# Ledger of designs, part 58: designed miniproteins, single chains, continued (4)

Each design is a single chain, and the fold is of that chain. pLDDT is the mean over its residues in the fold that is shown.

## One batch from the design tools (miniprotein)

Design m14126
Fold by ESMFold2-Fast:
Structure m14126 (fold): chain A 89 residues (1-89)
Amino acid sequence: SKAEAQAAAEAVARAVAAAETAEEAIRAAVATEAAVRAAGASREAQLAAGLAAGLAAIAAAVAKLAGASDEEAVRLAERAARELAEGYK
C-alpha cells in the first residue's frame, strides 16, 4: 500500500537523521533498505526504502562534493528521503 511505502521511506529518513557524518548517513540509509528487505516487507515498501536510500546517498555525496559540512549533508540527505515519503501521501 502507499502507507507501507511511506513508512519505509520515513524509516530511511529517521535513520539518516540520527547520523553525524555524510558517510554515516549513507551507511544508515543502506542498512535501513537492507533491514526492510530482510524483514520481508511488501514489494512497495522495499522499493520505497531503496529509492529513499538512493536519494539520501546522492544528496549526502553531492553536498560533500560541493564543500558542505557533515551537518548540512545529513540534513539534505534526510530531506531527500522525507520528500519521497511525502510523495506517497
Scores: mean pLDDT 88

Design m14128
Fold by ESMFold2-Fast:
Structure m14128 (fold): chain A 66 residues (1-66)
Amino acid sequence: MIVYYDPDEMTEEEAKKAIEELKKRGVKEGQYIVDGKTIFVVPADDEGKLRLLEEGGFKKVGEIEL
């Protein structure tokens, strides 16, 4: 799965820490709030959602194998 964050809300470093926390929780596809900031977890094959997030100003920060 691909992870996206809002660069206007958090740094890439904060987003990487949020990924590690989400991994501990057993992440699935969805919208997550970590420390009041939004993270999206999207299937790598969901090209429509990936495009909408990128057009919305969200940035890819990493991948989670689940």
Scores: mean pLDDT 78

Design m14129
Fold by ESMFold2-Fast:
Structure m14129 (fold): chain A 80 residues (1-80)
Amino acid sequence: SREELEKELKKLEEELARLDEEIARLTEETKEVLEKLKANPSEELKRELRELIFREAELTAKRMLLFEKIKALKKELEKL
């Protein structure tokens, strides 16, 4: 039903908001590690940077999939 689709849409939009917040936090952490690496280069900081970049990429991919689900659901709602 339309009501069930609207409820699912709201849930997905709330998940998207939380994911955007986590990505924003990781972006800030990445910037901080980059500044530390510029001041005092170390293999430990390089490893930390790689892990942060990988995690940010994973969350960005999840965001893309979630956004596509939201778009598809909005399109289905327009058909009803």
Scores: mean pLDDT 86

Design m14130
Fold by ESMFold2-Fast:
Structure m14130 (fold): chain A 82 residues (1-82)
Amino acid sequence: MMEKLRRIEAELEARGAIRHPSRAATLYTGAALRVIGDGLDRGVPPEETRRQAFEAGLFAMASGLGREVSPEEARRLLREVA
């Protein structure tokens, strides 16, 4: 029952009927912020931390959506929430 409701909400959001934060953007942001915080704590260079955060974000999106996500698609999805 809950899975069916989540699917209906996702379909309505995709059609612009509901303005909720994108699941994809939420998954990316959570993973990216975690990697950024961890990188700062461990003294990883900013450029390397940004690369790792982007890769972790893409992996989280792909895992959560059950499919591969291109950098271009990720950028588009993030713009829709910003």
Scores: mean pLDDT 65

Design m14131
Fold by ESMFold2-Fast:
Structure m14131 (fold): chain A 68 residues (1-68)
Amino acid sequence: GKAAELEAALEFLSSTPGLTAERVGEDTVVARGNIPVTTLTGLALRLIGDYPGLSVSVEGDTITVTAK
């Protein structure tokens, strides 16, 4: 379910070196860190591919993941 996909996304992002991830709401996870933009983009693409129930956006050094 969407809650399980959000929890998996949180765990994935939290396990990424240089990235700090947290749940900021019932349906939203935010991660940020000082990492290369190419790495950040790759993480976002991975999340979109692995968790189709989630929406992912990237702004600067921040990834925002929301349940659809």
Scores: mean pLDDT 79

Design m14132
Fold by ESMFold2-Fast:
Structure m14132 (fold): chain A 70 residues (1-70)
Amino acid sequence: SSMQKQQQEFAQKTADLTAAGLAAAGVTAATVSIEDGVPVVDTSALSDEDAQRAAALHIQAYQQVQQQQS
């Protein structure tokens, strides 16, 4: 359905923006994947500071994609 396609596009765009943000910030040990249609950031290899930065970038990516769909 069109709604399922929008959900898949949202997840992919969020994952792509998160990965780009992490790369721009120099956070190279994080991995971004899509699990069950949900973008996920693996921070297990990160320091606490980099994990917090990765979480903030992921939230920012979600907000940016959400605004694009409005």
Scores: mean pLDDT 80

Design m14134
Fold by ESMFold2-Fast:
Structure m14134 (fold): chain A 86 residues (1-86)
Amino acid sequence: MTLEITFRNLTDEQKEELLKEAEELKKRGYEVEIKIEGDTLTITIKNLSVEEEIGYVLRAIGLGLDGAEVKISFEGDTTIIEVTFP
């Protein structure tokens, strides 16, 4: 399964932390694609297990509880998460 997460309205510090997490996933052998567009960061992760995708969905829900706008959608075998920070 493929996970696509888009983060919007990021600070530079938030971008650095998310890029660090993406590089750690690459070190663990995941196929990770990163796109940076101003204050927007899109991370695409391929070959995740169902349990790993559930973990990311729960993390995104947690960001929503902390005041971010969160949208989750499904397109075929791809889970799409959009997070906009306040």
Scores: mean pLDDT 82

Design m14135
Fold by ESMFold2-Fast:
Structure m14135 (fold): chain A 75 residues (1-75)
Amino acid sequence: NAAAQKAADDAELLRVGEVGREAYEFIRKMLAEGKSLDEIEAELDKWIEERGLTPAERSAVRAVLNGYRDLLARR
């Protein structure tokens, strides 16, 4: 059933989006506290394991971190 598949896909996208937003706020807070991106990455890896994230959610978290790395690398 295409409707059931769409509902499952929509639910996954919502979860991935929520996790990405949480990761964004987590990284932003740690940057505001003066932590380096390497320190943030180590804490983020612990956060991923503690939450038992799916591969899609984990990918979203890493995409947020990479976005911050790219932004800060341009200085």
Scores: mean pLDDT 78

Design m14136
Fold by ESMFold2-Fast:
Structure m14136 (fold): chain A 92 residues (1-92)
Amino acid sequence: SREELLAEVDRAIADMLIYLAKRELEQGNYEEAKKLAEKAVELDPDNSEAWLILGKAYYKLGKKEEAIKYFEKAVQRDPSNEEAKKLLEELK
């Protein structure tokens, strides 16, 4: 259906935004990483990696409580996300 095709496009855009957000995090551009990851979770809220990257950006910006919340969302979406689980355990 058209709805399924639009969802596929949104997921593809979200994957690209996650890739760019990860690169911005590596470069220390935490505000840009946050903005890109926020767009990714908006387009694909079921993507565990998007929530993980959003949490990392918030943590780097000194927003620990928001980071914990987003790591919890990442684990909720994918309980096998080892990095999100490890970060959540370290920050709780």
Scores: mean pLDDT 90

Design m14137
Fold by ESMFold2-Fast:
Structure m14137 (fold): chain A 124 residues (1-124)
Amino acid sequence: SDLLNESDLPEWIKEALLKVFEYIKEKKKLSDEELEKLIRLLLDLLFRERNEPMTYEELLKEYQELAKLLKKIDPSLEVDEDDLADVARRTRDFLLKEIREVVGEEAAKELEEWLRKRRREWFK
C-alpha cells in the first residue's frame, strides 16, 4: 500500500503490517477499496499518522467505518460501533492477534510495547 510506504512508522512495523494486509486480502472478505480504507483507518486511528485534527463527529464516523470493516473480516467480533474506546481496544486486539498468527508472537509483543510507549508519549 502506498499509504503504508508513505508512513513514518519503523520499517519492521511496516513489514509486519504488509504481511497482515496480504493475509487479509487472501481471505477475500474485503474488496481492494475496502482493504485500502482499512489500512488508512488503522494508520490514522491506531498509529495516529493523521496530521490534521478531527472533530468528535468526524472521529466517530471513522471509528464506525473501522468497526464495520473489522466485522466484515470477523463476523464474530463483538464491538460497540458508538463507543470509540471499545472500537479502539477491539482494533488493537484484532491487529495484535493477526500479527501473532501471520508474523509471530515476538513481533506482536514488540508492536504492543511500541504502541504502549507511543500512547504514553502522545498523552504527555
Scores: mean pLDDT 78

Design m14138
Fold by ESMFold2-Fast:
Structure m14138 (fold): chain A 72 residues (1-72)
Amino acid sequence: AARKRAVAERIIADLPAQAAELAAAVGQERAAELLELAGRWYAEQLAPVDPALAERVLAAFRAEAERLRAAA
């Protein structure tokens, strides 16, 4: 579905900036945990319609969470 794809692409594009804001608010470790939960939730919503996009979203959130943990 075009709408879910457009939303997912925007989420991935905005992710580094949003992760930085989240880390500033709650700290790197807590932000990493929240990103892992959010990535899983988005992947579950996308998996029935676009499994490849779901995998890409999950990978992006996990990579950003790992980056935050490395900085903590």
Scores: mean pLDDT 81

Design m14139
Fold by ESMFold2-Fast:
Structure m14139 (fold): chain A 65 residues (1-65)
Amino acid sequence: VAEEAARAAAEAAGAAADAATGLSLVGQKMREHGASGEQAREASRMVIESPATSPAGAAGVRTGS
């Protein structure tokens, strides 16, 4: 369980760093394509949500998509 917690924490930290970078890049790309701020935020949220689900989430969660 300790290894699982440590892995989840490392993944969360990596996801947070990637989310900060990805948020900027996704927002910039969305604006380049003429997307609204709301669309950019929604796209960024999807990117953030994906990695968080993988390490700690149940396998079934990915099936529904």
Scores: mean pLDDT 58

Design m14140
Fold by ESMFold2-Fast:
Structure m14140 (fold): chain A 67 residues (1-67)
Amino acid sequence: MSVREKILRLIGEILRIIGEILDLEAELERLKKEGGDEEKIKELEKKIEELRKRRKELMEELKSLPK
């Protein structure tokens, strides 16, 4: 795999994760406003944190690649 291909793949994965985080954060806000299920709120918060960690790892890998 070329460096360029790896960069494009990492960017694609990062963008997908950012999209997932935004969708989950919107759902979390909706549930909080509606006085929703505490279990669902906790599950969403955990999912968001896992995705944020994954995003950080991919961003660090991207930053380590040559220009």
Scores: mean pLDDT 81

Design m14141
Fold by ESMFold2-Fast:
Structure m14141 (fold): chain A 102 residues (1-102)
Amino acid sequence: DKARELYQKGIKAYKEGNYDEAIKLFEEALKLDPNNVNARVLLARAYIKKGKYDEAIKILEETIKKDPYNVPALLTLSYAYYKKGEFEKADEYYKKAMDIIS
């Protein structure tokens, strides 16, 4: 499966700190398999590593709209808002994630 191969290469690039390559690989994987939620969350994390917080927020908000209980997506969205200095939104999404776990 080409989508899974691209996704795994993206994870390797991300772990190696090659965030630009990770972004490209995750975007290609998602073109072939748009339902890979883990790839969407990792793509957003790679954008955060590059300081592209608005791009990360857009991906994560789309993810949460389809899966409102996705704890990794909620926590990553909280962190992106925190990095952007939007502390009230960061706290809102963090509390939502913690409520699900509790």
Scores: mean pLDDT 90

Design m14142
Fold by ESMFold2-Fast:
Structure m14142 (fold): chain A 75 residues (1-75)
Amino acid sequence: AAARLGEELRRMAEALERGDLAAAEEHAARAEPLAREVGAASPELARLVQEAVAAMAEGDFERAREEARRLEEAG
């Protein structure tokens, strides 16, 4: 779950950076159930999700991809 969540969050960040809102929404929809599963299982992984989402909201797509990659490595 964590590895796949990281992949979806990374793809979401890449789509947002390109201005591809449709692709970003698709990746967000795939990430949502995975984020609930990961958050329920691990507070540490939940924090990585929060950092990736916060970075995307701030337009810091490099940091968002870094935190997403850490999730991929944890799975």
Scores: mean pLDDT 80

Design m14143
Fold by ESMFold2-Fast:
Structure m14143 (fold): chain A 88 residues (1-88)
Amino acid sequence: AAVDALVAGAREMIDALRAHLEASDTPEQRKQAEALADGLIATARHIGQLDKEAAVEVARMAVDAAREAGNTELASKFEQTAKEIEAA
């Protein structure tokens, strides 16, 4: 329940971020997207031992947020983290 709510909230935040970037692509908004991605990956790591499926889903959301920010290096790093969570 708590994990499901967190995953749903993360999706809504990414959808809202995409809408903002489509309306106005600014360095400020890209920086906010990177901050969101970092927060999501930290959350995925914390829940990984409790719910691996949800953790992988949140980690994949972090990848999407990093891509929306235009930071492909950060996205690749988070893809690696998602694979590590899935393999654990």
Scores: mean pLDDT 75

Design m14144
Fold by ESMFold2-Fast:
Structure m14144 (fold): chain A 61 residues (1-61)
Amino acid sequence: GGKLATEAGRALSRGDYEGARELAEKALEQARKDAIAGKGGGSEITVASNNLEAAEDLLKK
């Protein structure tokens, strides 16, 4: 999951808020799958969710 979260952060820094939202959604899906598989992912779920909210808030401007 970490690579998708990093790419979402890069998209946010570039002003690509739509791309950041899509990448954050994919990161959240991957983090949830990792959590179900017992690989952790709880903190990754939180990070991906926060990135998604940030992208959505910036899109509202």
Scores: mean pLDDT 75

Design m14145
Fold by ESMFold2-Fast:
Structure m14145 (fold): chain A 77 residues (1-77)
Amino acid sequence: SDEEKAEEILKKFKEVMDKYARGEITPEQAREEIKKLVEELSKLPEDLRRKVFAEMFSYAADKGLDEFLALLQEALS
């Protein structure tokens, strides 16, 4: 279902943020993974996209990952 896809996208986003915070992946690798997740998210209904983006922003902000906040904001434009 679209709801299950939304939950999986959010889970993968959090995993990418956590790996980056631990230094396990490069900034470029993190950006490429986020771009892929945003492309998958763009195929979901508007209400689910909005909800998932809001949770992504919250998670990245809580970790002080301001560079990824800018990337997510561009995706909403």
Scores: mean pLDDT 82

Design m14146
Fold by ESMFold2-Fast:
Structure m14146 (fold): chain A 104 residues (1-104)
Amino acid sequence: SLRELLLAQLDRLEGLLERARAVAKSPESRALLDRAAAHLERARAVVLDESLSDEEVLARASELLQAALGDLIAAATAERDEALLAEVQALVLEWGRVEAELRA
């Protein structure tokens, strides 16, 4: 289902976030990772909200996932973590493909 696919993407991003937090050295990158965590928590709440239509869930969760991905890119850039940056960029491309399929 749409919601199961969104939950799977949230689980992947939460796993990446935890790995990023474990190696983060700067206060700036930690603040960006905290913002990413907040966006992912809000996205999960949207996906689990039974009062929302699948269309509303996709729209709101996509916006929050994009915000979290942006925060992760900013954090990886601040840390100069090229491996993390590449992994986040790959997830951005994967999410773009998934979102296009779900909107078709």
Scores: mean pLDDT 87

Design m14147
Fold by ESMFold2-Fast:
Structure m14147 (fold): chain A 58 residues (1-58)
Amino acid sequence: SHARELVLRAGLKDLGKEDKADLALELYRAGASPREIAEALGVSVGNVRRLIEAVERA
């Protein structure tokens, strides 16, 4: 997967909470695992799953 590259290109540190949720979903659709997304975003795996669920429920 290219999760790390996508996060760096998106300017992770400048993203708000909602933008991080959208980015997590985008990485998930690109084939990144929740663990890879968690490492790329600097959050726990549980938080990644919660963010993905929140975006999908919206």
Scores: mean pLDDT 67

Design m14148
Fold by ESMFold2-Fast:
Structure m14148 (fold): chain A 67 residues (1-67)
Amino acid sequence: AEGDRLAERTAELAEQYAKEKGLSDEQVKRIAEAARETVRALYEDGRAPTDEELESIAKMAATAERV
């Protein structure tokens, strides 16, 4: 499914950013799940995120864990 493909790609990007920040495995897992859920929600709403938007979502997910 297209939505699942985009969600997984975004989760992988989010994991990369989280690992680059030196976050724990548990934090990395939560960040990846948040990114997946965000992309799935957008796709279910009939939106087709661009690669640029997916990268932004991944970065935002990693940033949110710092709050």
Scores: mean pLDDT 77

Design m14149
Fold by ESMFold2-Fast:
Structure m14149 (fold): chain A 78 residues (1-78)
Amino acid sequence: SSSLAELLRRLAEQVLAAKDDPEEAEIVLALVRMVLGILKSSNADPEVIELVERAVELLEAGDFEGAAEALLEAAEKA
């Protein structure tokens, strides 16, 4: 498996774990935003970038399940 795919799967696990903990939710949102910034600066696959952007939007909306699904879909493309 690619290292990026493994990272995205781990982020999805962290997103699901964070849904009942506001402090953990803030940390995981910051981590997903950081990964998104790295992907954009490194010319990553546009499909992967779009899915991680969707995960950020869903997390900001409080949709942890949707965000995790988007990250897992990004991992399949990575």
Scores: mean pLDDT 86

Design m14150
Fold by ESMFold2-Fast:
Structure m14150 (fold): chain A 75 residues (1-75)
Amino acid sequence: KKYLEEGKKYFEEGDYEKALEYYEKAIEEDPNYLEAYNNLAEVYIKLGEYEKAEEIRKKLIEIFKNDPNIISKIK
């Protein structure tokens, strides 16, 4: 919870390196945290790291492959 909020704060400030650090910590604390994965992918898109963003998307699909409601929220 705290790591996601800190990451979002840094993302809004344009500090994508810090946002990435805190979103990674949120995922480390909760590997099934859908919002943290979506936000992490968005950071990679802002950094121009499209391949890494796609890798996060594929990982998220694999984690939630049995939940169609969550799959529909993956961007």
Scores: mean pLDDT 78

Design m14151
Fold by ESMFold2-Fast:
Structure m14151 (fold): chain A 102 residues (1-102)
Amino acid sequence: GPRTPKEWIDEMIEKGLERFAKDFFESLLKYGEERNLPKEQLAEIYTNLGYVYLRLGEYEKAVEYFKKAIELDPNNQEARKLLAEAYRKLGKFDEADKILKE
């Protein structure tokens, strides 16, 4: 079975279950916000949801979610690396380089 949230997302997308992966993390985000989960936990949910959109080629949405994750937890290196990847997919190489230098 998948060992990490990203491995689970990858497995779901490979099986054609991307809508269920999106719905799961969108529901989890809504639940987490309503329950006032710690910022670091909300950042992880935003990072996972951004990763779903990144894997689906919805790069602008992925950028928005990764930015929210970094805003909530500036120390989230995974969200920063994935934001840089999403910027590269959009051809925004200067923005990608800037994120990785900060």
Scores: mean pLDDT 86

Design m14152
Fold by ESMFold2-Fast:
Structure m14152 (fold): chain A 75 residues (1-75)
Amino acid sequence: SARVEQLRARLEALIAELEALLADPSLTPEERAELEALLARARALLAKAEPDAKELLELEVELGLLLLRRGVARV
């Protein structure tokens, strides 16, 4: 399914973005814990046969809000 393939590609991109963000040594313990929780949720969603588009959107929104709190624009 093209939809499932597109959702997987978006999840893989999100996971790569989260892993890159977690490499930043300036993260607070709270920010690191939030990013690690988002990464775990993204990986769990990718492991599903049919990832839920709503759950992916929720993860993307939560990351956007975290980056907004840090004063950085999302790529």
Scores: mean pLDDT 84

Design m14153
Fold by ESMFold2-Fast:
Structure m14153 (fold): chain A 87 residues (1-87)
Amino acid sequence: SPLETFRAALETLRAEGVTDPRSVLGMAQLHLKEIAETHSPEEVRALLPELLALVRETLRALGASDAEIDAVLAELTRVAERLIAER
């Protein structure tokens, strides 16, 4: 599933010692774009909360602040809304 692929990518980032929230954001944006290209707008909307939850959990595990986490999640939500609107 796209969420399992995304989870594996996030686990790889952690294993490689990546701690920068921007790297997590970039990976999430790439996966979100791929999901939006291969799934309906309704499916993207249904997957978004779980994708955001995986990002939140990953950033928290990396020691990101609540403010950094909220900023990343807000940006991902904005990107998702744009990708859905372009369909």
Scores: mean pLDDT 82

Design m14154
Fold by ESMFold2-Fast:
Structure m14154 (fold): chain A 57 residues (1-57)
Amino acid sequence: SRAERIGRAVAEVYAEDPELTLRLAERDSGLDPEEIRRLLEAGRYAEVGRLILEAQG
């Protein structure tokens, strides 16, 4: 799904720069960085992508 593709892309940039990735998610989508960290570390990529899509409209 689109959500899973987005979540996996976020996971790739998170693996390279976790702190920057979480700051951008908070700044651009208003998402809680600790919730996004937890979901990414749990491999819940579709949930991350869904939250981003909901926040962006």
Scores: mean pLDDT 85

Design m14155
Fold by ESMFold2-Fast:
Structure m14155 (fold): chain A 72 residues (1-72)
Amino acid sequence: SLEEQVKKLEEEVKKDPNNAVAWANLAIAYKAIGNDGKALAALREAQELAPDDPRVREAAANFYAGNATLVP
């Protein structure tokens, strides 16, 4: 479920707060469950950590397109 994905990603960023891809995926997951505030905050963390990472850029594109697809 989306709620399980959110919980897993929350645990992942708690264990490794420098994992920009996990933050970006957490943003997509938060947006998918309708938590826009947490989604935007998570996206900003991802972009601050790794603004030039192509996976972070892809996740940002998915986020703004309303696409709930997580980046591997």
Scores: mean pLDDT 86

Design m14156
Fold by ESMFold2-Fast:
Structure m14156 (fold): chain A 95 residues (1-95)
Amino acid sequence: KLEEAKEYLEKGIEALKNWDFKTAAEYFRKAIELALEDNTPEGLELLAEAVRIALGMGFTDEVAEVLGIPRETLDRMLARGASLEEVLKLVKEVL
């Protein structure tokens, strides 16, 4: 699982470098989805990295959908300068 999640993260970054935002969003979504299924420390680190990159690129819809939280909630947290740690706390409470 982690090997697949890492591969998707790397493919997403490569797509982003080529300005292929649609492909990047799809790969980041897969990386986050796979990392969420893994409750190891390594999986949490990968999850945090994938979410950070995706949010920085504006893939907020995709991140909210994969994390299972309302897009409006995620938007409000980000608008108030919420840290990645706050976003992950919300995900942990919902899961």
Scores: mean pLDDT 72

Design m14157
Fold by ESMFold2-Fast:
Structure m14157 (fold): chain A 79 residues (1-79)
Amino acid sequence: SNLEKAKEALKKGDYEKAVVYFSQAVLEDPDNAEAYYLMGEAFRKLGDKLGAIVAYEKAIELDPSNERARKALEELKAE
């Protein structure tokens, strides 16, 4: 699946490729909070602060209990 390809790319440090595959994964399953959270992690690794914020906000909207996404968003907004 595109989600598994995205996770593999993220694990290997291929952050640009991870973002592409996560983008495809959320088109297939728009309610996948995990995919948005991990896409935020990939954007953060790329230094794309705005991309990371948008992705984390979507992850929190879909899963308000995602404490890691909330903490990451607070850190980025404080910069």
Scores: mean pLDDT 87

Design m14158
Fold by ESMFold2-Fast:
Structure m14158 (fold): chain A 78 residues (1-78)
Amino acid sequence: SLVSPEQLEIEIRAAFAAMLLAIEKTSPNKNEKVIELFEKAIELYEQALTASPVERQKLLAEADKLYEEAIKLINEEE
């Protein structure tokens, strides 16, 4: 089956979120809020893969927002 560029991009975003989630979960200084945000973002990315075009855009926007919030929290931890 033909994988669309849009589908591939969503799968890549989900994979990166999953990798960062795994890193955070194994960290001795793990942040539970970061874990929660990545888990929710991954769920929304996975839902976007099977959603209609309109729902997909909405789900991607929410997932990207949660992902960015998690990244911001990681970058603010010094």
Scores: mean pLDDT 84

Design m14159
Fold by ESMFold2-Fast:
Order: C-alpha cells, then sequence, then structure tokens
Structure m14159 (fold): chain A 64 residues (1-64)
C-alpha cells in the first residue's frame, strides 16, 4: 500500500498538482509507512513545483 500511495503522489505531481503530491507524501509520513525525512523532501519538492524531485522522494519514502 505504501508504494501505491507513493505512486499516487507521483502521478499528482506529474499532472502539475503540487498540492495533491504534497498531501500524498504527508499521508505516507503520518501513517508511518516510510522515511519521514524523504516524505518531507517530497512535500518540499511538490510545493516548489518540482514534479520530478517530488516523484523521486515519494518513491524513496515508500521503500521503508
Amino acid sequence: SAEEMAKAAVEAAKKGDATGAAAGAYDLSRNGLGSPEYARKAVEAAVAGDAEKAAEYARLTALA
């Protein structure tokens, strides 16, 4: 489920939906499904509009 949640965040970011990507990464962190450090970086990248970096960090978050 963590990987599926990360994929959803990545897809939101790729659509230019930085808010959706940030919400997905935050949800992963809140549920303890991955690295809080990577989740925060994913949110940071998504808020900055960096979809590629948001995707990378969201995926890394799910690896925990």
Scores: mean pLDDT 68

Design m14160
Fold by ESMFold2-Fast:
Structure m14160 (fold): chain A 62 residues (1-62)
Amino acid sequence: VKEIAKIRLREAGELRGVSEETVEEIIKLIEEGKTEEALKLLVEKFGLSEEQAKLLIEEIQS
């Protein structure tokens, strides 16, 4: 489940022109439990709502 969520995030990054380095940083922040920092980057870089970003973080953490 975690791996599928990470793959989807990487694919969304490519579609939106977000750098691979930024996508990997977001994944690392989620894995380290830095959820507030990851949430901020998802909202700012991917244009997600806070609710959408929280759901994605939970999928990667589960």
Scores: mean pLDDT 79

Design m14161
Fold by ESMFold2-Fast:
Structure m14161 (fold): chain A 76 residues (1-76)
Amino acid sequence: MEEKRKKELEELHKKNREKILEGASATVELIKAAVDYLGDGIDKEEYERRMEEYQKRLDEYEKEAREYLEKAKELS
């Protein structure tokens, strides 16, 4: 039924929007970490740790984006 497909697609779009906002938030946190590092607020080890966390999140977002595109294609 078209209504069920529309609901699934809307939920998929909602999840994708939430992931985009999470990615944007993570990027802002990374920028803040860079500013803190340049301002001597954190050391190099802490900055590198935050960079590694960001990279892991980015890899997860890329995987989820790929899954989103495939699922959206199925539901369209």
Scores: mean pLDDT 75

